# Designs tried in a protein design run: designed miniproteins, single chains, continued (5). Part 2

Each design is a single chain, and the fold is of that chain. pLDDT is the mean over its residues in the fold that is shown.

## One batch from the design tools (miniprotein)

Design m16039
Fold by ESMFold2-Fast:
Structure m16039 (fold): chain A 98 residues (1-98)
Amino acid sequence: MAEAQELTNKGSAALVRGDYEEAIKYYEEALALDPDNVVAWENLGQAYLLAGDYEEAVEYYRKALALDPDNLLALINLAAALKKLGKTEEAEALLEKA
């Protein structure tokens, strides 16, 4: 939807500036309007990953993959977040599928 897309775009602009908390708020608002927005789930995961909140990043990338199992970017970023949490074996298993 146009409103959800505008919020996603504002979130991405905030993310590029390094305003991770602002990016998270915009992506959460976008997902409240369109919970099936895979791109917003991916970008929310990326915002948490860049902020250092690795457990939240894992949860949101898993949500993106639940909606789009062939999403290689979400898979690669999920593996990166898992490595940050010390779950290296799980991360390597995911990367073999990429």
Scores: mean pLDDT 84

Design m16040
Fold by ESMFold2-Fast:
Structure m16040 (fold): chain A 71 residues (1-71)
Amino acid sequence: LTPEQRQAAIDASPAIHEAVKAGDLEKAREIAESLGNPELAEQITSAARVLHAAGRPDLTETAVRNLAEAA
């Protein structure tokens, strides 16, 4: 993951949070895919589904940041 892709994911984290909060997992996937890294996009999309199912959209920004930092 390039530093630019990592920063783009962090910058996108509020938009992904709003999508998960709204239950719009398709929108969350679209935002994740726009980051230009397929592996990170799949990880973010999976996290979004898990957090939506768990009723924890509040953890979305933290999860996206952690995934971007770990990659």
Scores: mean pLDDT 86

Design m16041
Fold by ESMFold2-Fast:
Structure m16041 (fold): chain A 68 residues (1-68)
Amino acid sequence: MSAEEIARRREEARRLRGALLHRYTDLSAAEAGARVGLSASTVRRRARELEGEDPGAVADRLARLQAA
């Protein structure tokens, strides 16, 4: 796997972690962002993009990204 592919997977995993923390826990967008190194605006935007996604499917996707 290329360094660019690994970097892309890590960035996508980080964005998914931030969005899931904000959406499914008591953490604010700012608090979730601080835990994953993202801005509150990025966390809120990504959480909106997950609207309509199955939480289990998103968790499985995150697990696969983190395995890279």
Scores: mean pLDDT 76

Design m16042
Fold by ESMFold2-Fast:
Structure m16042 (fold): chain A 86 residues (1-86)
Amino acid sequence: LVPLLAELLKHKSPAVRHGAVEALADLVSPETHQQVLSALLRVFLLSDPATRSQIISELEAAASKSSGSKKVHLLTILEALGAYKA
């Protein structure tokens, strides 16, 4: 499920991307954090620059609308992905 949701962040429809990031955020826990991050990094590194920017934008939007632990996890994922933007 997690790898499929990560791939949906590349979708052309904003509604699909928003749904995928919300589902990923809901699945993030101390036990699943590394699995979610690994799936997102895999998709991110294999994507072109435009798609990478799209993925970052969707995660930033989700983080801005989140609070508590969900926001912290999304910001941590964004920080990790940002290290690969170069």
Scores: mean pLDDT 74

Design m16043
Fold by ESMFold2-Fast:
Structure m16043 (fold): chain A 73 residues (1-73)
Amino acid sequence: SAARERADQLTDEALQLLSQGRYEEAKRQAREALSLDPNNWRAQGALSAALDKLGQKEESKQYEEKARELAAE
């Protein structure tokens, strides 16, 4: 679907922003991806990584757990 394709694009952008140290922007892109596809485990992983880098450790762990559960499906 178009929504899933857009979510994948936003996820790839979030991962690129993470590699550049642009953690707040990565967080925003990953959240937008999840608004379009809540079960996108890559987007949940990207959001977790951004939150971890921003010191938001508890929320990061929640999304890491969700990503792990979805990737195991």
Scores: mean pLDDT 87

Design m16044
Fold by ESMFold2-Fast:
Structure m16044 (fold): chain A 52 residues (1-52)
Amino acid sequence: SLKEEEERKKFLEDAIKKSMNPLYRRSLEAQLNGKVDEFIEELKKKAEELRK
């Protein structure tokens, strides 16, 4: 709904302003811009490196 869309956008924008962690900020920006797939790929790569 329009109300849910408005609240989601406001939440993401506010969280980006308050976040100083680059990875967390990237996550929020990925959600806002529809680039979640790229972010997930980055996380998988980091997780694989930790297992080695």
Scores: mean pLDDT 72

Design m16045
Fold by ESMFold2-Fast:
Structure m16045 (fold): chain A 88 residues (1-88)
Amino acid sequence: AKEYAEKGKEYLEQEDYAEALKYIEEALKKDPNLALAYKVLGEILEDRENYEGAIKYYEKAKELAEKNPKEKHLIPELEKKIEELKKK
């Protein structure tokens, strides 16, 4: 699950949104509660200037990260992203 989300982020960094989405869909199919996958979905929407959609996915990622000790390190970045996008 995590490996697919990390691969999705790699494709996002290359601006290959179609491949990024494909890998994130596979990550969520394997682990529907993976905060990293929702974070990457938020980053894809942010890059596409869909700030409302990005905020929703970042909030979902934060909720899931709060319940998973292995992903709590994502919370500070997610909080910063949500606050910055709400100012737009």
Scores: mean pLDDT 82

Design m16046
Fold by ESMFold2-Fast:
Structure m16046 (fold): chain A 68 residues (1-68)
Amino acid sequence: SSAQQQQVMQQIQQMLAQARATTDPREALALVQRAGQLALDAQLSQEQMAQVMKQLSEVIDEIMARID
């Protein structure tokens, strides 16, 4: 369980890094959506979920700034 949660956290971080590196806002938002869904499916702790939610918000703000 704990090891599986750590692996999921690493996958989320990798997806968010890809989203930040992607120049296409549509592809970037799709990666953010997939990262969020992975977090929801993974039964993360409250602390891990808070960390993920903060990172998702930051990446979404960065992507949206590129659209506007």
Scores: mean pLDDT 85

Design m16047
Fold by ESMFold2-Fast:
Structure m16047 (fold): chain A 61 residues (1-61)
Amino acid sequence: KLEVKFFGDLSSLPEEVQKMLEEIKKEAEELEKKGASREDIDKALNEKMAQLLRTYHALQS
């Protein structure tokens, strides 16, 4: 559920991170709409979330 909650408060995040979160959310919704398994959705989200975290840390530096 951390993945779902991580889509939360976008207003506090840097714009670049907000864009990445919107793309991840859209991709997850499209996969779910197509009837993809939770495992497939989680794999896609985990890869995108790792990239998002790297971007977030770079912006804080």
Scores: mean pLDDT 70

Design m16048
Fold by ESMFold2-Fast:
Structure m16048 (fold): chain A 100 residues (1-100)
Amino acid sequence: SMVKEETIALFLIAAASTSVYLAVRMWEKGGDEAKVRQELEAAIELVRKAAEIAKKHKSEKVKEALEKLLKEIEELVKKNPDNKLLKETYEKVKEIVEEV
């Protein structure tokens, strides 16, 4: 069902957003870089799964949610210019979203 898969994709995007915010918070508190990287890589994987659903169903709703997530990550990069892992995450998410 398209509606069921779209709902799953939206939950994956929300989870990806949460993982990015937690990773940024961990980085701000001087957390372990390897753990920050793991959280960001988990977010990228969730974005990839959501993007595949968007492509399969040509879902504008999921595409718009992915574009909104990309803008949220862009704003986080602007607020955290020294966070190279976050900038790399933005670039990878941008590539995935542009393929949708």
Scores: mean pLDDT 89

Design m16049
Fold by ESMFold2-Fast:
Structure m16049 (fold): chain A 75 residues (1-75)
Amino acid sequence: MEKRFEAELLLALAAMIVGVEKAAGSGEIDLELLEKAIRLAEEALRLAEEVGDEETAREAREVIREAQEMIEKAK
């Protein structure tokens, strides 16, 4: 199932980006990289919803939320 694999891959990439930026935490947050992570997670969410992958969709929503909070706090 191509869409499910693509959703999982995009989610994994987005989660890795957010995890790295979260670890960096002390004033050097790459906002462009977080914005890219949100786009990847949004695409993963769309694909997961199309194939009914509830777990991947849930994880994608969490990644989006976390990245958005980090961007807001860094502004």
Scores: mean pLDDT 80

Design m16051
Fold by ESMFold2-Fast:
Structure m16051 (fold): chain A 91 residues (1-91)
Amino acid sequence: LREEIDELLRRLQELVGEAAEAEKAGDYEKAAEKYLEAARLAREVARLLEELAKEEKDPEEAKLLREAAEKMREGAEELEELARELREKAK
């Protein structure tokens, strides 16, 4: 789980970088697509963090993992909102 989370976080950073480059190039539709893909990975990371929290024997560590999962979901919502704004600019 921890290794899988680390791999997904690396992919998420890569997608955000690709989205930023597309945005700089004026390709707002491609940037929006990449941000939406990053949002999907953020939600997957949140799900895995909750699975890790269920396996965690320390209640305080489990709480921190659930809080991290919630932050990942909030980040996904922000990326989804950014993608919507970029798609409006593409029109």
Scores: mean pLDDT 85

Design m16052
Fold by ESMFold2-Fast:
Structure m16052 (fold): chain A 80 residues (1-80)
Amino acid sequence: MEELEKKKKEIEELKKKAMDYIGQTARHVMEAIRLGFEAEDLEKESPEAEKVREEWQRHFDLANEYDKKAEEYIKKIKEL
């Protein structure tokens, strides 16, 4: 039954991609949290604090992007 094996392989590949995107989301969220604490320790009006806030926003945006990609792969798995 070749169809069952093909479906299994497809699900495995989609799961691997979903897990990778979930991992990327988690890493960027953790980095954003770290940068948030770093920004708190800096003088609020300093150029250093502004740079940290910009990097925080970039990591947050990347986390949202990877989360959306993970959701797409999870939906594909559910449709199989």
Scores: mean pLDDT 81

Design m16053
Fold by ESMFold2-Fast:
Formats: structure tokens, sequence, C-alpha cells
Structure m16053 (fold): chain A 69 residues (1-69)
């Protein structure tokens, strides 16, 4: 289970680096999908207690990333 999260986190890190280099709407949408998927997976694994909270945490991280770009 952690292996899937690690793979998602690797993809997210690569996308953040690409976004800092070439910010595009397409890359941003892909990042949003991966971040939401990662947090939903954390909910499924019991790391986050609710699906709603997982999605809220994902949106917050997406906003923080957008502020850094």
Amino acid sequence: MEKKLEELQEKISKLINELKKNPTEELLKELEKLVREAYLLMYKQGVIPSEELALEAAERLIEEIKEEI
C-alpha cells in the first residue's frame, strides 16, 4: 500500500518541478488529480479518518503548491 503512495508522491514531485519550469493548465489539472488520488488512498488505508477530510486536505495542498509556483 505504501508503494502506491510512494509512486504517486514521485509523480507529484516531478509535476511540481515541471510546473515551476513551465506552468500550464494541463499539468496543473494532472497534479490536482494525483494529489486527490493520494489523499483518497491515505483515507482508504486508515491514515485519514474520513473521505471528506482527505479531499479537504488535498485541496489545501493544491492551493499551497499553486502559491509556490
Scores: mean pLDDT 79

Design m16054
Fold by ESMFold2-Fast:
Structure m16054 (fold): chain A 87 residues (1-87)
Amino acid sequence: DAVKALLRSHPNIVVGDTATIDIDMEGGQAIIDAARTSGSEKLVIEDGAHISGTAEGIYNFVMKKINEADKTFAKEITIPAGTYDLS
């Protein structure tokens, strides 16, 4: 759910075709708002979630959003290898 909420907010964010999301997120709304306006201390994406695309895409998106809000919690985001299917 949290992962899908994140992707819906930014469809160009795509995880590698061989990567797995493993990050923490508190509040789906906070993901978008934290980077732009409101601040969430932490991002929590369900462990073992699967997403299509490039893992670097997720990282860049999150980092970009975090930088917009001057936050650094994105540094704790880990995207291990796996299989993603979002389409």
Scores: mean pLDDT 40

Design m16055
Fold by ESMFold2-Fast:
Structure m16055 (fold): chain A 89 residues (1-89)
Amino acid sequence: MKVSEEEFDRDVAVALALIAAGIFKSDALNRGEEGKKPDEKLIRTVLEAAKKYGVLDEAAQTLIDALKSAGLNETAKAVEKIYEELKKE
């Protein structure tokens, strides 16, 4: 039953994007201006993991939407930039 395992792996990649969004939200709330700066290393790590599982578009969109809803527009913009770089393949 490999199909269910592969679906689970895709869901995990999307969940990692939501966890990353939660980390960015928490950092912004606890560190103010410093926490609102984009963590490009964390963004790249999450999106590279999503790309490996073939869910880059879903993970990137989930992360961007979550960040924008939290008012983290600069971090969302950094995600969009890294997503476009990774999409070039």
Scores: mean pLDDT 72

Design m16056
Fold by ESMFold2-Fast:
Structure m16056 (fold): chain A 114 residues (1-114)
Amino acid sequence: MEEELKKLEELGKKGDAEAWNELGKLYLDLGKYEEAIEYYDKAIELDPNFAEAWNNKGEAYLALGEYEKAIEDYEKAIELDPNFSKAYEGLANAYEMLGEYEKAEEYYKKAKEL
C-alpha cells in the first residue's frame, strides 16, 4: 500500500490527473477527507474538466459536513457531465442534510432517471 501510494504520487507529479484522483479516493476510503480534497484539487488543477474529480471532492466535503461546498462541487460535476447520476445523488444528499427536502427529492428523481 505505501509503495502504491508513492507510485500514484509520482505519476501525479508527472501530470497524471487520474493518479491524483486515485490517491484522493484512497484517502477518502481511510476517512482522511481533508487530504482527499488536496489530491482532488491537484487532479482538477491538471484537468479542470475532470467531472469525476469534482464529484469525489463533493463527496469528501459531504463527509466533512461542508454541505454548501459539496453542492458547489457536485454542480460543477453536473455542468461537465449532465448525465452524471452519482453527482445528482450527492446533490440530493447535501440538500437533505440542509433540510431542503423538495430540492433533495428533485435531484434524487433526476439521478434515478439517468
Scores: mean pLDDT 89

Design m16058
Fold by ESMFold2-Fast:
Structure m16058 (fold): chain A 89 residues (1-89)
Amino acid sequence: LSESERAALAVGQALRIVAALNDPNASEEEIKEVVKEAVRAALAAVGREADPEASAEELVKKAKEAAKELGSEEVAFVAKAGEKALKEI
């Protein structure tokens, strides 16, 4: 992925998390699943594989570590959106 493609993906995934958090019909479990999907997509975009059985909290932690290692602002952005959503539920 190019820099602009990664930025577009990060914005799209963060918007998915925000939409789920603001959906009055979304359960805590559904919000956690959206966070997992968004964080996995962000990690995959930078060539990092995530444990498919990992919790949303574990995936956010993994993404924060990967963002530090790679200097990826896009991965950090999605991880922060996910962490905020997990604190709101």
Scores: mean pLDDT 81

Design m16059
Fold by ESMFold2-Fast:
Structure m16059 (fold): chain A 108 residues (1-108)
Amino acid sequence: TGLKAVAEYLIDQGDLVGAFETIAGALERGDITLEEASQLVARILEKLGLPQELVDKVRNAPKMSIEELEKLKQEVLDALRERGVSPDVIAALERVFDVIIEEKKKKE
C-alpha cells in the first residue's frame, strides 16, 4: 500500500493533522510497521522544532516498554503545548501515541 508515501506527502504539504490521522489508521490496519510509524512521527516533530533528544526517543519507540511509551507521550505532548502547537495537531498526535501503545500491548 502507498500509505507511507501518502503520510510523507502530507508532512511535506504541512497537513500535520492529515499526516497523523494517516499514520494512526495505517498502523491500526497493519499497513505500516511500528518502526515506520515512529520514524514518520519523529520527522514531523523535528520539522516542528522539538529538541533532538525527544525526536531520538520517538525514533526508538519500538524498543520501549509500555511504561516508557506512556512517559514519552506525556513528554512530547507537553513540549508541543509549550511551543504553542495548535490543539487539533496535538490531539491527532495523541491518537497516534495511543495506537502505538495499543499495538505494542498486542505484541507483548
Scores: mean pLDDT 84

Design m16060
Fold by ESMFold2-Fast:
Structure m16060 (fold): chain A 73 residues (1-73)
Amino acid sequence: SQVEKLKKMIEQEKETIKVLTEEIEKLKAQYKALEKTDPEKATRLYLLALLFEIAKSSSEYVIERLEEKIKKL
């Protein structure tokens, strides 16, 4: 079934979002801890967190498009 395939893709994207969310939280905790003692390393971690936020937003967008396709079936 096309609906079943799309639902599996949504679940895969949700797992990706979960992993990215956990990694973003770890990176945010790390850069906050280092802001005063190692600003250069803190900045690198902050930028990496921003890249993961972009990846997360992309996965969220994919879920929205897949859900719209299911609604049309």
Scores: mean pLDDT 89

Design m16061
Fold by ESMFold2-Fast:
Structure m16061 (fold): chain A 98 residues (1-98)
Amino acid sequence: AGGLGNYFFEKGYYKQAINAYEGAIKVDPENAAEAYTNLGRAYLKMGKYDEAIKYFEKAIELDPENAEAYRVLGEAYRQKGDTEKAEEWFKKAEELEK
């Protein structure tokens, strides 16, 4: 799962990557934490920071122990200029990696 979405993402085909990740989520929504993280990363690459944040929050809802989801959530807040929230989420990611 996610192979096709990851292929499009690596090529910079972010719209195609989004469609593939949305398809993966639809097929297996309860195991979709990684697909939501990747969907958020695609929106982040497109400069759609609010959409990216929304999908990273969905990934965290499904897998609260995933340090990577918190790290990319922090990156999205940093790119929006919200340094305080970015630092909060980076700290949460570091705590989960211990």
Scores: mean pLDDT 85

Design m16062
Fold by ESMFold2-Fast:
Structure m16062 (fold): chain A 61 residues (1-61)
Amino acid sequence: MELELKVIGLVLRAIGDYLDGNKEQALKDLDEALTLAKQIPDPEVRKEMIDLVEKLKKEIE
């Protein structure tokens, strides 16, 4: 659960950075979120968090 909350926190930070016009920082936040999401021990939650972060990266790019 701690890793999941950190991933969500980084996703929210990335959205905030993107809205502030800091696209490069938003992408860095999402890259960090992706690294943490890959460490989530629950395989179903891990897949959902990875998919979420990757979709957001593609929309921002």
Scores: mean pLDDT 83

Design m16063
Fold by ESMFold2-Fast:
Structure m16063 (fold): chain A 63 residues (1-63)
Amino acid sequence: LTPEQLKEANGAMVLIKIAIGKLLRERANDPEGGREAFEEAAELAEKNGDEELARLAREARER
């Protein structure tokens, strides 16, 4: 895989983790599970160099 393909795949995974966090918080009544998903999303976004997604994941975690 090219570096570009890996970055795209990691970005998609960050978005999926954010979606899972929201689902756990809003539908499954599992705020701690949601928080963990947001933390994982933020860490992956930071590793992927995506400051905006990292910020969004951190903001979602604090809500």
Scores: mean pLDDT 79

Design m16064
Fold by ESMFold2-Fast:
Structure m16064 (fold): chain A 64 residues (1-64)
Amino acid sequence: ADELIARAGEHARRGVQALKEGKYDEAIKHFREAADLARQAGLPAVAESAERMAKIAEENKKKA
């Protein structure tokens, strides 16, 4: 039951790490996967937060 929540959290953590390392494409992929998994788990607020992090990664990529 909690597998989707655990996987969403893992992808979010990997996204943050990739973002800090300047790996923007990897960060975007992880945050989008986290958002999808959170949505499947019925956590729309968590999904929206992950989507905002993906947008931050996209903006950082444009400025790099």
Scores: mean pLDDT 84

Design m16065
Fold by ESMFold2-Fast:
Structure m16065 (fold): chain A 70 residues (1-70)
Amino acid sequence: KKEEIIEELLKKAKELGLPISREEIELTIEPMILGSEAISSGDPEKLEEAVKKAEEAEKKLKELGVDLRS
């Protein structure tokens, strides 16, 4: 389940001393989970949704990582 994966990744990030937020982890794994579900269901519409979500997550992560307001 998504929540379980997020908690596992948060635990690993904390163990490694990485300053990663729950939101950043969620943005990263959500498209991966959707993609896995789409593949297992064989639904082309779900595959398109998963791709779109992956693109949105990449854009948001880029903005969070490189958005300089100075």
Scores: mean pLDDT 68

Design m16066
Fold by ESMFold2-Fast:
Structure m16066 (fold): chain A 78 residues (1-78)
Amino acid sequence: VDELVAEGERHAAEGGRAYRAGDYATAARHFQLASELYREAARKAEEEGDVGLAAALRQLSDEMAAQSRRAAELARKA
């Protein structure tokens, strides 16, 4: 779980950095990868019995997916 969360956080940070630089296409990809990693981490947490952590990670996954869609929309309009 911790490794997947750390990798997800890394991609979320890279997505934020790209977004601030106006590189919306790169931001969208990194946010999408973060979403996928948090979703995988949530399933792993559920498997290990940590329902609270799983719920928090699902929320983060959903937030990253929303950020990815937003960045992708901006990339189309740039």
Scores: mean pLDDT 85

Design m16067
Fold by ESMFold2-Fast:
Structure m16067 (fold): chain A 61 residues (1-61)
Amino acid sequence: KREELLNLPIVRQALFSLMVNKGLSLEEAEKRLLEEAGGDLSRSKLIEASKKILEELGIPE
């Protein structure tokens, strides 16, 4: 269910970047990603939220 979406490379990169650059735990990074997605767990919304997070952190894809 959630595992399939969290295995997307862009999503994993956004979570890792939040953990490293913001000092968030995995749980906190996931919460931040869900807030950016507006609570929408769809594939397209999670990819869009992940790209936005990476852009805000200045990290190239």
Scores: mean pLDDT 75

Design m16068
Fold by ESMFold2-Fast:
Structure m16068 (fold): chain A 62 residues (1-62)
Amino acid sequence: SAMEEELIEEGERLGVLGVILLSQGRREEGKALFDRAVELYEKAGDAEGAERVRAALERYLA
């Protein structure tokens, strides 16, 4: 649905920004964006997308 597509698009946008912030050492801001992206993917029913975001965050926190 259009609503699910919008949630996924916003999740992708936040994920990209989160990666940029984490790569710059802005850990708290980057984590917050990744957490929001996970929520949006889960709300859209995209469990695979949510898991990709979680895995990316775990990699950056290591």
Scores: mean pLDDT 85

Design m16069
Fold by ESMFold2-Fast:
Structure m16069 (fold): chain A 65 residues (1-65)
Amino acid sequence: MDEELREEIKRVREETDRLLAAETDPERRERAQRLWVEVERLEEEGASLREVLEGWKRAYDTLLG
């Protein structure tokens, strides 16, 4: 279970990074960057894998428009 969540987190993070690099709307880019910083802080503070995954999904969803 935890290994599957870690793999999903890695996948969502990599996809979010790719979308962020391609984002041309500065407002959307800044929102996604703030969410990225927030989820990195959650990881540093030892938040649950599900909270971390939801954080990455929030950044990802912001970039999907």
Scores: mean pLDDT 82

Design m16070
Fold by ESMFold2-Fast:
Structure m16070 (fold): chain A 75 residues (1-75)
Amino acid sequence: MELTPEEKELRDEVIKAYDEAYKEARKQGLSDTEARIEALRKAFEVAKKLGEKYGLSDEQVTDILEKAFEEREKA
């Protein structure tokens, strides 16, 4: 099923936040594992903020997060 514009924005912003946080953590000397944990934390913060902004349910936000990270793992 095609995502709504709001769901696409949340997915894209979550992926972007993860990538930016991961790169920044690695530049600060964090290990791969520590950088991934920091990146996931930032991605969840962005998802929560956008979910509240767009009136998405917790279930909708969780589904979008799962799809975003599945796409990341395939890339």
Scores: mean pLDDT 76

Design m16071
Fold by ESMFold2-Fast:
Structure m16071 (fold): chain A 67 residues (1-67)
Amino acid sequence: SQQELEKLSVEQLVQLLKHEDQEVRWHAVLALAQKGQAAVEPLKQALEDSDETVRNAARFYLQELLG
């Protein structure tokens, strides 16, 4: 569940950004957004994702975290 992903560390969520399933990567982006400033560099990595929905989520949360 999304709630279980939000319990993972930033390092564990970064590993999930490499997952083959774009749904898993998308949920990892959502969970990273809850980690605040520590998520900025991981979310920048997600801007390079092959899936447009994952990239759009990363862009949205980076804008929220950076201002």
Scores: mean pLDDT 85

Design m16072
Fold by ESMFold2-Fast:
Structure m16072 (fold): chain A 78 residues (1-78)
Amino acid sequence: MEKLDEEIKRLEEEIKKNPDNPVEALYRLGVAYILKNEYDKAIEVFEKMKELAKDDPELQKRAEAGINTVKGIKKIKE
């Protein structure tokens, strides 16, 4: 039970242990929030990832793709 909450906890600990490279953990955290249907938190996490990746176009693109995916999942129509 609560397998997703355990994954989120693990990712938060990973970010704490690797503060110099939080991008991969932030990406996984965003995905975990999507699976938990916490779309606003997922967008917030991907926005933070994009901000931290200002010097890395590839990471910016991944963060932007994450944001666009979440926005597409949210009920924009219907």
Scores: mean pLDDT 74

Design m16073
Fold by ESMFold2-Fast:
Structure m16073 (fold): chain A 78 residues (1-78)
Amino acid sequence: APLEASEEAKELMKKAVEALENGDYEEAIELAKKVIEADPRLEAIALELMARAYEGLGDEEKAEEYRKKALELRRKAQ
C-alpha cells in the first residue's frame, strides 16, 4: 500500500467513520483528532472527516477551514 497506518490509528479511523455515519458528529471530531495523534500521515483524511462532521453540526466556517487544511496537506504529499 502507498500509505501505511498504525493498527490503533486504523481502529480510531473506523470508529470516527461509524460515528459520522450515525450522526454523532462531536464523537467523530474527537476520534479524528485521536487519529492525527496516533498517525500524522492520516491527518489529511482525518481533517476531511472533521470537515464533514462540522457540516453536519451546521458549522460551515469550521467545515471550510478544515477542508482547506486537508487540501494543503494533500498538496504537500505530492
Scores: mean pLDDT 81

Design m16074
Fold by ESMFold2-Fast:
Structure m16074 (fold): chain A 71 residues (1-71)
Amino acid sequence: DLIEELEKRIAEDPNDVGAYIKLAQVYLLRGDVKKAKEYLEKAEALEHLATPVERVDLATARTLYRAMFGD
């Protein structure tokens, strides 16, 4: 299960920004507003640790969240 694997990554490394971004994307796809927002906020707090690719993915996920849910 993708969510369980990503949650395990975060449990092992709470600074795994890529895992937070991916969880946000999965919850956006599922329409889970609360979980999507939670993981976006966690990823944004860790943006200073993000790779250039992860920064693009985070920006994309944030834009999608705003478009879908009107944050």
Scores: mean pLDDT 84

